Designed miniproteins, single chains, continued (5). Designs and how they scored, part 104

Each design is a single chain, and the fold is of that chain. pLDDT is the mean over its residues in the fold that is shown.

## One batch from the design tools (miniprotein)

Design m19601
Fold by ESMFold2-Fast:
Structure m19601 (fold): chain A 100 residues (1-100)
Amino acid sequence: KEEAIKLLKEAEEVLKKASQLARDHGLTSTATALDGLAKEVEEVRENIDDKEAALKRVTTLSVALGLLIAAAEVMNAPQEIIDLLRKAYELLKKAGEVLE
């Protein structure tokens, strides 16, 4: 569905912005992880016609992002980065719901 593609594209853009802010703050490992997640979201969007595989991948990416949010909070990462990660998480969650 077009709605799922839109949500995934928004999540990708938010993750890329979070990655850039992480780099600006010297959080290189976090930035690399976020770049990886953004690429995985892009691959889901490009292969959206396989609805079952897309839903499974979105669920896996949501878990990975949840763990990254927890790590960022423990590390006292800048609040702006944490807020962007939470926004990306909600976008992925909503994309999963639309893919049902």
Scores: mean pLDDT 85

Design m19602
Fold by ESMFold2-Fast:
Structure m19602 (fold): chain A 78 residues (1-78)
Amino acid sequence: SVRDQVKAALQKLATAVMNGDTKKAKEYGKKLAEISKSAPPEVVQGATQALQQLSTVLDSQGDTEGAKVLQETAKMVG
């Protein structure tokens, strides 16, 4: 389902960011944005909230680059 694809893309994006793989994180972010165009509004809202929350946590830990990738992805998603 589209919901499962969004969840999988979110997990891959989060893992890439946590590993410091900025290039892979940006790739998964673009894929998540593309999948989200076909997702129900509630799924898009959930993904956007998850990205914003993780971005805040990473920024508080000094991962400004990871936080920025997630913020830009959230803008592309919804």
Scores: mean pLDDT 86

Design m19603
Fold by ESMFold2-Fast:
Structure m19603 (fold): chain A 79 residues (1-79)
Amino acid sequence: SELEKLIKEAEQKRKEAEQRAQDANDAFVTVATQAQKLSPEEAKQLMQQALDNMLAVARERKRTIAEAEETIKKAEELK
């Protein structure tokens, strides 16, 4: 019961991290489309902010997924 709860929690965190990464990618695409209507200076600034956010979210996703997979593996080995 406790191990099953821990596995479900880890799987949920993994799904949330994947969703956040998808949301960040979708936001980047939206920004890229809007940048086409802006001045070159403003477009560069907006694109850089979106890229920085996407990279930060990608790093967080990698960490969260690795931690979740480790938790699931250890919990499954204890069954």
Scores: mean pLDDT 84

Design m19604
Fold by ESMFold2-Fast:
Structure m19604 (fold): chain A 89 residues (1-89)
Amino acid sequence: SMMLEEILEKMRELLEKGDVEGAYEIVVKGVKELVSKGDLESAIELVEAGIDMLEEYMREKGDTSLESGIAIGLLRIILGVLRLLKSKS
């Protein structure tokens, strides 16, 4: 999905600036838009890629902040919810 690639590119730009909150928000916004269109598969892919990108950022920076931990935790909860929704579709 072009939309998926564009969101992930924007997330990368925000993380390069240290904007973890903005990176989290762009992923959540993208998930809401994909879910509203019934595209649960792309929403799942977006969250999985977003988690991987944030985990890589934390590893590279040695970031153990509560902020980054909350962002990853919330993305994992969202991923679980999306997988449950897909299983009922």
Scores: mean pLDDT 86

Design m19605
Fold by ESMFold2-Fast:
Structure m19605 (fold): chain A 98 residues (1-98)
Amino acid sequence: APVPSLEEVLQRTIDHEQAVLAGKLSDEEAIEREYELSLLWEQVALDPAASREERRFALLLGASETMAALGIRLGLPRSVIEKQEQKIIEEVQAALAA
C-alpha cells in the first residue's frame, strides 16, 4: 500500500481524539485504533521523502498513541491520556503552520 501522508494521518488522529472525547468508542475500540494510528505514524516516519521535522512529529504522535493504548490497558482515566495527546496535536499543528 502507498505510504499515507502526514496530513492524512494527522487528520485521522484528530478524528480519533474527537471520537474518544465524545464517548463514541469502547476501551477495546480505542486501543485498537490507537495501535493502528501508531503503525500509520511509523510508516510516515519511515518514508524516505519525509523531512526531519515530519519524522520528529510522526515519532511524537506515534509514541503518544502507543502510550494512550497502554494507559487504557492499565486502567488510567481517559481524560488524563486525552489531555496529553491534544497538547501534542496542537503543538504539531502550530509548528506546521509556522
Scores: mean pLDDT 79

Design m19606
Fold by ESMFold2-Fast:
Structure m19606 (fold): chain A 87 residues (1-87)
Amino acid sequence: KEKILEILEELREKLEELYKETGDEVIKKQAEGLDQLIEMLKKETDDAFAYALALHALRELLEEAQRNNNEKLKELVEEAIKRLEEV
């Protein structure tokens, strides 16, 4: 659980930095979505379910990044997914 939260927190920080540089509203919305996910996962007691929920959410974010043609956002989300798969 702690590693999952760390990966999501780091991704959120990177998205916040990217939003400050670009002003892209899509990035802001995804950062807000990650904040909600992190808060939900902090209350989750089933580590396997927490992992599945985090992975599913990141895959949805990846699809959204691809639909919005945001290459940098896509790279950041792909890195987070890779790190989750190593947990």
Scores: mean pLDDT 80

Design m19607
Fold by ESMFold2-Fast:
Structure m19607 (fold): chain A 100 residues (1-100)
Amino acid sequence: SLVTVTIVFEGSREAVEEALEWLRERIAATPGVVAVSIVEPEDFPEIDGKVVGVVIVVSSDAAAARALAREALEHAKRLGLKAGVIIEDEDGSEEQFEHE
């Protein structure tokens, strides 16, 4: 019963890097996290002054994972970032949330 959360931040390099640092710290405090993959903004070209950061979290605690996703969207909003979250269960059910 694993849940995969994909979090995407888009915006200025400074704001995306700030969001990724915050998310690293928040993930460390989140129960049930079994794997984390982070794609840094430097791995993508800057397009129209914007960069993208992607974090993929695999969790055995669906409630904690959903709370993390909600917190990430709220934090992105405070930083003026575009953000999207996709939550996928092992059975293939999917939920999507966005802030633009």
Scores: mean pLDDT 80

Design m19608
Fold by ESMFold2-Fast:
Structure m19608 (fold): chain A 98 residues (1-98)
Amino acid sequence: SELELTKLKAWVIGEITEIELLAKQGDLEGAKKAADEMVKRLKEEFAKSKDKKAFLEIVESAIKSLRKILAEADPESKPAIQYAVDKLEEFKAEIKAS
């Protein structure tokens, strides 16, 4: 539903913020775990809705946000943020192939 998609978008924004904060604190493994959990939930929600257009928009928005964070990140934080970008790019490809 529209409300469920709106809530999911808000949750994704919160998860991106958590990934950024963990990476900045030097918790790279925590940041990668948060990225894995975010993608896992997105895959589960996509499997229920099958709304390719809505999920491509969510994933592309998340990638754009993380790439902006990556551009401004210190060298120590970059690997964890890049990991999150790569996982979302993989999921984007899976959505397109479905």
Scores: mean pLDDT 90

Design m19609
Fold by ESMFold2-Fast:
Structure m19609 (fold): chain A 60 residues (1-60)
Amino acid sequence: FSSSKNNLITALDNKDVSAALSALGSLFSSVPPEHVQPLRDLIQAGRFDHARALVEAYVP
């Protein structure tokens, strides 16, 4: 998880929607889409700070 989480955080810090969605897909590839949909919605809405806070809360 550490490297995939770092990739996602970096993409969020750079406000890169495409990179963030790609990193999210890699990190949660084994998790049903409905469980990660709130994160996708925040990223697509450009709410990067909120998405970052959720990633820090849910991903060790």
Scores: mean pLDDT 75

Design m19610
Fold by ESMFold2-Fast:
Order: C-alpha cells, then sequence, then structure tokens
Structure m19610 (fold): chain A 76 residues (1-76)
C-alpha cells in the first residue's frame, strides 16, 4: 500500500514540481484510505486520484506518464 504511494510520488516528482507532486501524493494516499483492501482496487484508485489531480491542473500528458510509470513498475 505505502509502496504504491511512494511510487506515485517518485513518478510525479520526475515530471512536475515539488508542490504538485506533494498534492498528488496526498490525493493518492486519501484514495487508498477510502478504498477496499483489494490490492488491485487500491492500485486503481490511487492511480485515478493521482491522474485526476494532474488533469485538474491541466497536466494531462504528465498524468499519462505517471499512470504508465506506476503500472509498469507495479506489474509483477
Amino acid sequence: MEEVVETIRREASRVVDEETAEEVERAAREALEKASPDPRVQLQRAIQAAASTLHERGLGDEASRVARGVVERWRR
């Protein structure tokens, strides 16, 4: 669970500023706290929260890169 948030924060930090990356991390963490304990549901909700936060800021390309990076790292 925490590793998903850490991965999201790291991927976000590579493409956006620190303040935005912190907001993305917070949104992902809040989504995980509200999600069911199913690891796949938790991963999906965390990625959706991160992507939505970036899209709200007009950073759609960055949202796609973060989501892809997290999925690639988390798969297997």
Scores: mean pLDDT 78

Design m19611
Fold by ESMFold2-Fast:
Structure m19611 (fold): chain A 90 residues (1-90)
Amino acid sequence: SEAKEHAELGIKHYEDAIEAARAGDLKTAAQHLGEGAIHGLKAADLAGDDKAKEQILSLTQQASDALMAGDTEKAVEYLEKAKELLKKLK
């Protein structure tokens, strides 16, 4: 489904954001975090899952805040939670 395709793209971008954050590349991490959110929100919208949409928005904001604060471990935690949420979309 189109929702699954967007979920897979979102997961890939969140993975790339985690790798960039761990490498200390904050610019690349922020770019992939943003792309992950765009695809994740589209996936939730297409799936008609308002709860998932709210959770993706919340987790993405928390990950962004942690990344900007230099808290890589918390940023990764929030991104991993966003990935698991996208894996559950139909």
Scores: mean pLDDT 88

Design m19612
Fold by ESMFold2-Fast:
Structure m19612 (fold): chain A 55 residues (1-55)
Amino acid sequence: SPLEVEARRLEADVAGLDATIAEMEREGAPQDLIDGLRRVRDRLEARLRALRDQL
């Protein structure tokens, strides 16, 4: 279904952001950049949960 396809894309996007955040934290990137990425990640995670509730 279209919702299952979107859920899989969101899962991949969340995983990619988690990997990027972990690398930025390891490299000592500015905290404001890390916080910005975490906010994006959390919004995608919330959307993923809402989509899974419809499946």
Scores: mean pLDDT 88

Design m19613
Fold by ESMFold2-Fast:
Structure m19613 (fold): chain A 91 residues (1-91)
Amino acid sequence: MIEELRKKAEEALKNGDYEKAVELYRQAIGLAIDKYGYDSEEVARLLLDLARVYLKMGKIDEVKQILDYLKEIFGEDHPAVKELEELLKKA
């Protein structure tokens, strides 16, 4: 189910349906928290994917909120944090 939601979100993003992609990623994140815990690598990956959708939408404040959350839970040296920081520099 989580992987199916992630695939549907990726397809929505590819088609430019950013709002649908956000909804599907949020659903996948909720299920991943329930199954793997809020500090899991699965949650980190999905939060990074959600942040990429917000970047496409120009919602920089939402991206910064996700970045701050990732830093708090996973630490500043986590790959997801480093990738999102690099993406923000290009935005």
Scores: mean pLDDT 86

Design m19614
Fold by ESMFold2-Fast:
Structure m19614 (fold): chain A 100 residues (1-100)
Amino acid sequence: MSPEEIFSRALAELRKAAAEGSPEETLQRAVDILQRAVDEGLPVEQIKNLLSAAAELARRLGMDEVAKVLQEAIDKVDGMTPEEAREIVREAVEKIKELL
């Protein structure tokens, strides 16, 4: 898939996840979607956009600690290589799973 297709699909799945389940289940699905998109080779700018969408979802669900971890990941991926960004996202996903 192209980076644009990976991003669009991930964003659509993230929006779909927001419609069903508990806040914890929704965010568990959201971080799995995020990790999959990053592992599929999403560029850093698209990773930042997807992290931003996930952070907005976390804030909307009242999960402020999760939103904070996602915002810190956005700040860290700026100027990084795709491989470095992937590791930053992996660490953020692990922290979020511990909070859920």
Scores: mean pLDDT 81

Design m19615
Fold by ESMFold2-Fast:
Structure m19615 (fold): chain A 64 residues (1-64)
Amino acid sequence: SESEKVARSVAATLMAAAAIDGLLSPEEGKRVAEELRKLANESTDEKERQFYRELADRVEAALA
């Protein structure tokens, strides 16, 4: 449903912010990046896909 998609997007975005700020374990951060990559692959809107891909890249960079 649309509500489930919005909930997943909000949760993934908040968890990405937490990962970038060093509040999550590396294992938790990797799962967040994986969820963002999945959201990008499921998105039909190019701007939405780009948003999730760039956010996943930032999470992965913060874990390096």
Scores: mean pLDDT 85

Design m19616
Fold by ESMFold2-Fast:
Structure m19616 (fold): chain A 78 residues (1-78)
Amino acid sequence: MFDTEEEAKAALEKEVNGKIVSERTEVFGGEPKVYKAYLLPEPLANGAYFGAIVGYSSEDISDKSNFTKETLLVIQKK
């Protein structure tokens, strides 16, 4: 689990640039927004799994340098 949003953002940016393990796309109204879910395949040292969801505007999809993060969700599993 991350203590701050900034720590989660840093970990997500590394994951987004290196590895995508799950992706789900949704389109709302006339303005497409893409939500990508990332989950590390290996548990952290404390036994928890790390995951994050990122939302993109349509303009951000074509250029990864302009990623906007609308939601960050930390996932813990038994």
Scores: mean pLDDT 46

Design m19617
Fold by ESMFold2-Fast:
Structure m19617 (fold): chain A 70 residues (1-70)
Amino acid sequence: SDREEAEALLEQLRRLLDAMKARNAPQELIDLVEEMIRAIEEGIRNGESLEKILAIAEEYAAKIEALLKE
């Protein structure tokens, strides 16, 4: 289901965040991934479509890529 797919994405992002913290990733990158997780959690809580949740993920992915290019 869309909810199960969104929750699977959320679990993957939380796992990524844990790994980033363990490896002392830059704080700006950690903060951005935490914002992404929070936005997706809120989207799921509000009953947003999977399409909208993926759009949120894409927006944050673009911000992460922009940060990594600097």
Scores: mean pLDDT 86

Design m19618
Fold by ESMFold2-Fast:
Structure m19618 (fold): chain A 100 residues (1-100)
Amino acid sequence: GQIRIEIRLPALEDGEFAHIEARALDLDEPALIRIEIINARGRAEGEFDAEEGNYIRIQLPEPILRGELIRARIYLNGELAGELLFRADEDQQGIIIADI
């Protein structure tokens, strides 16, 4: 079935995003989700047994600066399910949805 991965950028702190929050939506059954966040300065990953509506926090080794390009790779049960590319904007706060 199709799943949706929702990535939330929290409010900027001193112009930087120190972490990202992610959840899975529209799952038919619980699944193992792995999300890799990649920017020009580093990579972070989070892995969780997904149930709808539960956010996980992915800590970044280096904060994301506004205007940086971010690549999120999403794995479902160990298989690459999709990839999202987006730009962190200084005014951008909220939920980013990717269909897989």
Scores: mean pLDDT 68

Design m19619
Fold by ESMFold2-Fast:
Structure m19619 (fold): chain A 94 residues (1-94)
Amino acid sequence: SPEEARRAAQALADAAEIGVKETRYALKKSPERARVVARTMAENIIALAERAVKQGLLPEAPQILEDARKALESDVETAIEIFEKIAQRVRDLL
């Protein structure tokens, strides 16, 4: 439904924005901590995107899922860039 799609998009936007903020904050204190934070944030986005894919809520969810999985394998700076792109893309859907 449009309401469920909007809630899924909102949850993904919030998770990606938190991912950017928390990973950048951790990076200023410790590169090691930043990697752990980036991984946790990527896993949160993956979980939300997988639900959106399974429920058929968002046409862009498969691409968001692929991008979030790439963030897990990327360095911290690249993971932040991926989170920013996901946040912007999903905000444009709201």
Scores: mean pLDDT 89

Design m19620
Fold by ESMFold2-Fast:
Structure m19620 (fold): chain A 100 residues (1-100)
Amino acid sequence: SPSDISKQATDLIIKNLEEQRKDLLKNGEDEAAKIVDELIKELQKLRDQNASPDDIRDVVVEGQDKILAKSSPKMAFRIDSTMGMNLILLSVTKKEVERL
């Protein structure tokens, strides 16, 4: 179903964010890591509410801006890389949901 595809994509995004959180903690970026944890919790709620790919995208974009604002410049490329991966997943998911 469309909801199952959206939930699977959200689960992959959460997994990518969990890895980003570990990387931030390893680099001493404690404030940024807390924001990632909050974003993961918000995404879990959206997943349970069967949120649209667009709603998930808005939350991910806002969350990444907050993460970048609280991280050191040396982490910017790694944070942007995770964001790019998550946005690609959401773009593909939206197209598949709209075709069903």
Scores: mean pLDDT 86

Design m19621
Fold by ESMFold2-Fast:
Structure m19621 (fold): chain A 95 residues (1-95)
Amino acid sequence: SLRDQIRQLLDQAQGLVDQALAETDPSKRRQLVDQAFLLVLQAIDLFSQIASDEQIDQISRLYTRAVLARLTHGPRETALVLRDVIDELRRLLDS
């Protein structure tokens, strides 16, 4: 199902975020964060296709948080924001 695809993307993104937070090499951390970011954007895109109007507003807020973090924060801080965004997307998907 589309919900299962979204969950799989979020699980993959979380794994990459966890790896990024444990990574000591800055270049590898950035690569892991960039990969996680793209998976989060894919999950958001798919979720928007099945979301209610109330969920769309929350998804848009989470999208903005992820994008702004990627543009304005270092890789570690971006990974922490992505972790929170992934957790919120999961809670929203299960609601």
Scores: mean pLDDT 91

Design m19622
Fold by ESMFold2-Fast:
Structure m19622 (fold): chain A 57 residues (1-57)
Amino acid sequence: REEAIEKAGEAMEKYLGVEPEKIGSVEPSDSQEKKLEALKKTEEAFKLIDEKYKEKE
């Protein structure tokens, strides 16, 4: 679990810091579905981190 949080946080920072605009520049038709999927996965990882932080209250 902590391992998943670490990987999720690292992946999020990498994607957000390294290639934030790249996703926005993708083709509209293909990007719409893939972009939403990537965004959903990123949000899910973010929620995973939040969940663990709340558990440590």
Scores: mean pLDDT 58

Design m19623
Fold by ESMFold2-Fast:
Structure m19623 (fold): chain A 91 residues (1-91)
Amino acid sequence: MVSEEEIEEVRREIAGLSDNEISELESRLLREISELRKRLEEGYNEEDKRRLEELERRLAAIISIVLEEAVDKGLERGKKREEERLEELLE
C-alpha cells in the first residue's frame, strides 16, 4: 500500500489540477505502466522494475485522492437535494 507521505506529496501535486488534467495524468501513468510491464515481460531489468513500482504507487495514490473527492462531492449533492426536497414538501 502507498505510504501516507507519498499520498500527501501527490495530493499537493494534483491540488491545483482540473478534473480533465487529473484524467490526463492518470492516462499517461497507465500508458507508462503498460509499456514498462511489456518491457519487463520481454526482458528483466531491475531499473524498469523499480520504475514500475514507483508509477504503480503514484497511480494508486491519485486514485485514492480522486475517490475521496468524489465521495465529498456526492455528500454535497446529497445535502442540496435534501434541502430541495424539504422546500417542496413545505410548499
Scores: mean pLDDT 69

Design m19624
Fold by ESMFold2-Fast:
Structure m19624 (fold): chain A 67 residues (1-67)
Amino acid sequence: SAMEEIKRLAEELDRLEREGVLAAIRGDEATLARVQARIDEILARIAELLGLPSKEEARRYVLELLA
């Protein structure tokens, strides 16, 4: 279902945000770029699945879902 896909994407997003913080601390620009690109793809997909007008609204939805 779309909700199961969204939950899986939200969990991946949480892991990627943690990886991105660690990459930034290390100065690992290649990993940071890869992580940012994947986060962008995930937010775009969640917005598409939910009919949301922006990736920022998708991010807000994910924060509420994982609370």
Scores: mean pLDDT 86

Design m19625
Fold by ESMFold2-Fast:
Structure m19625 (fold): chain A 98 residues (1-98)
Amino acid sequence: HMVKKLEAVITLREVTPEAIARLKVRFENLKASVPGLEYEIGDREIKLTVESEDLTHLRLVAVFAAQLHLHEPFIDRVELYGDEEVIEEVERWLAELE
């Protein structure tokens, strides 16, 4: 019932403009399901931020970030940050992905 925050920091290898365009489409599609999602694209790093009272929104963002490497091989690393309670839930969600 309290607003929770999750931030995903995605570290990139070298990318093409076409790959960045695909990522933007994926993020816009995610925003359709998670209206409070914000993203920032840098040269070697992408930040996704979501604030919501609905843990389903945070779960969608966490799963999306964790699985992004399955679609885009230039993903080097994904790091998730949030309140202790949110991180405990994220660890549970990611364990469910096998």
Scores: mean pLDDT 81

Design m19626
Fold by ESMFold2-Fast:
Structure m19626 (fold): chain A 66 residues (1-66)
Amino acid sequence: DELLKEVEKKAREVGASDEQIKKVVDEAKSGDEDGASEKALEAGRAGGASPEQQAELGEEAIRAAR
């Protein structure tokens, strides 16, 4: 729950939409690390995040999926 909140917060900070944030959180809840990372990168890119911010969001999503 706390890790999912951090993913949501980070995604929002990089400009992701509520729909993109939900997709990242849902993938993380499923325990699919690869899926969570892919959705996080998509959300970050859509929000205009830098490559570094996209990577950080991906790492948070993977951590939440574990």
Scores: mean pLDDT 80

Design m19627
Fold by ESMFold2-Fast:
Structure m19627 (fold): chain A 98 residues (1-98)
Amino acid sequence: SIFEKLESLPLKPKGYVPFEEMLRLAEKIAEATKEYGLTLEHGLVLGLFVGPRFENAEEARKFFDELIEELKSNPELAKQFVKWTRAATPIVKKILGI
């Protein structure tokens, strides 16, 4: 599942994804989960943590596009993702030093 893939991501950054691309992906995630109360901050923190774990911007974009499609098509998964993201945000901010 997409969550198993998220949990398996290495902690060390492997590549570079432009901030403006991460911002765009974060906005799409926030919009896809708006009904469940995820904020742009949650999307940005997720993007900044997950994006650099991919080898390049194309792989990161593919992952986030798959995630957004899955969230839009599965409300129960979207609720679980929002709970996970809210719980993870303080921990991820600490890891990122923000």
Scores: mean pLDDT 70

Design m19628
Fold by ESMFold2-Fast:
Structure m19628 (fold): chain A 93 residues (1-93)
Amino acid sequence: MTKEQIKEEVFANMRVLGVSGQVLVIQNQLKNKPDNIDNIKSLIEAGKKDIENLREYAKELKNEETKKKVLEEADKFEQELKALEQQLKALQQ
């Protein structure tokens, strides 16, 4: 593995952890402050943008295995955010 490939993998992992952290923040708000609907909605929208940014970042990656891993994580986060958005909608009824 080249030094540049190692650097890409490290930065890709940092980006993935950032999005993972945002999902955890949303989960925590829904659990502990479910009445804070507008705040949770804003966090979900921010999370959607973070996932889009992660997908755009993946396009710039030169290592195909790292790129595939980042895109798979982005797909996972998108499904998690959709589930959280459905939970939020249920609380508004």
Scores: mean pLDDT 85

Design m19629
Fold by ESMFold2-Fast:
Structure m19629 (fold): chain A 80 residues (1-80)
Amino acid sequence: MGTATVTFLAPVDAAKAHVKWLDADGNVVAEETFENLKAGDPVTVTFTGLPAGARYTFHVRFLDENGEVVAELTVEATAT
């Protein structure tokens, strides 16, 4: 079984960040929420138990205190 790790910087101050881990077919295989982020904060997401060589996409939505989307990021990773 493989592991995939992604590190990104928060682009804006955000009350919440919703991370979705998507497989190659676009299915959500994991979700995680981070709270109270500051612009420039490094965020590291690690997911284990993956098939080695499988490709995944992280989709991150940053939300303000009113629940409005203020930024989005998409990052790809391959399990090793």
Scores: mean pLDDT 78

Design m19630
Fold by ESMFold2-Fast:
Structure m19630 (fold): chain A 55 residues (1-55)
Amino acid sequence: SKEEKIAQIDEEMARRLAEEKAQSDATNSSPTVHTANMLRIIGDAEDRKLAVRKA
């Protein structure tokens, strides 16, 4: 169902956000870079969820 696909996208987004946090912490990246990467991950997930809703 669409709800199941959306839930899977949200789970993938959560994993990617956790990976970005770990990468940011490991490399001592700036808060600005970390925030930009988080916004990109969230944006990708929202685009994918929109595509599922339109299908």
Scores: mean pLDDT 84

Design m19631
Fold by ESMFold2-Fast:
Structure m19631 (fold): chain A 94 residues (1-94)
Amino acid sequence: SEIDELKKEIEELFKKISSKSSEGFDVTVQVASLLNEGEKSKDAEVIKKKEKEALELIDKFISKETDPELKKLAEQLKEKVKEYAKLLIEEAKK
């Protein structure tokens, strides 16, 4: 499914970020936890809240990061998180 493909893309971005940065590793662990909580809730409002929290963590990481490659990976993660949350919200509303 498109959700399963996005989940795999997010996991690959987590691996790339965490391999290059210890702070990135901490952020990826927190983001993964938030996305798992959102997915398990099956509640559109909970998913939106967890998406917002995850995006705020990613934005904070980007704002402190000086490595342009890590910034690019984090921006890609941010976009995939938005896409993933959108699909989870659509499924939760069915």
Scores: mean pLDDT 88

Design m19632
Fold by ESMFold2-Fast:
Structure m19632 (fold): chain A 64 residues (1-64)
Amino acid sequence: SLLAHARELARLLGISTGTARRLLVRAEKKGISASTLIGVARGLLARGYSGAEVLATLEQVLAL
């Protein structure tokens, strides 16, 4: 569900569930699934990027 995915993304990045929900909605409009976006976030965190750096990267890709 969108809420469950928003909670997971919020936990991973240290952001509000509202911010995570907005990212997931923007991703869906671009054809990117919630599981794909969360997978990308996990991959970047595993490579040593901070939650703030990952958030900035996702916002650049999704929103501009």
Scores: mean pLDDT 87

Design m19633
Fold by ESMFold2-Fast:
Structure m19633 (fold): chain A 56 residues (1-56)
Amino acid sequence: LTREQVEQALQALGDRGLSEPTPAELEELARQLGVSPQTLKKALQQYLAEREQQLA
């Protein structure tokens, strides 16, 4: 899973005005990206943690 794909997924989730995705949204996005929901969830959490550290 690439950084660009993670960013694309976050952008789609951001359109709903929510900070965290629902399980259904994770499943749909993971399907579109060709990965498991668990893989996408882990990648999103890692990416958000890295962004939060960058804002320190």
Scores: mean pLDDT 70

Design m19634
Fold by ESMFold2-Fast:
Structure m19634 (fold): chain A 77 residues (1-77)
Amino acid sequence: SDQQRRQQLVEQLRQQAQELLAKSAEYRAKSDELDALGAKSTPQEGIRLGAQGGVYRIAAASYDVSARNLLAKADRL
């Protein structure tokens, strides 16, 4: 039925969103780890580690936004 197909799609969207939220948390943790290492490093190493941390933080934010968009789509179905 159309209701069963809608429920399956909602479940799939929520599952995909949870996977993206997990990736966001992982990348945020990696960014925080690199920031902590940078704070204890030489200025030159701190800049390099900060740049790498920034890449992970941007990726984490992107995953979070994508997850929220999928959840919003599921809520509208």
Scores: mean pLDDT 90

Design m19635
Fold by ESMFold2-Fast:
Structure m19635 (fold): chain A 78 residues (1-78)
Amino acid sequence: SLEEAIRALEEAIRAAEAGDREEAVRHLNKAAQYAEKAGLTDLAKAARALAEFLRRGMAPEEVVRHARHLRDQAEKAL
């Protein structure tokens, strides 16, 4: 659901802020799965891309910035 996607994005933000890269990637992938099931294909693609970039070395502060943007866009879709 969309609500589950938003919760997963919030969990990803908290993990990234804590420096837990592995947990942030896991939560971003969960957000993508929930977004896909909700029919939000662009949000799902963005969350998956962000998880991949984080895994490949994107700075946590940049991930937090992008994840907050995705969360805000998802909340507007509620």
Scores: mean pLDDT 84

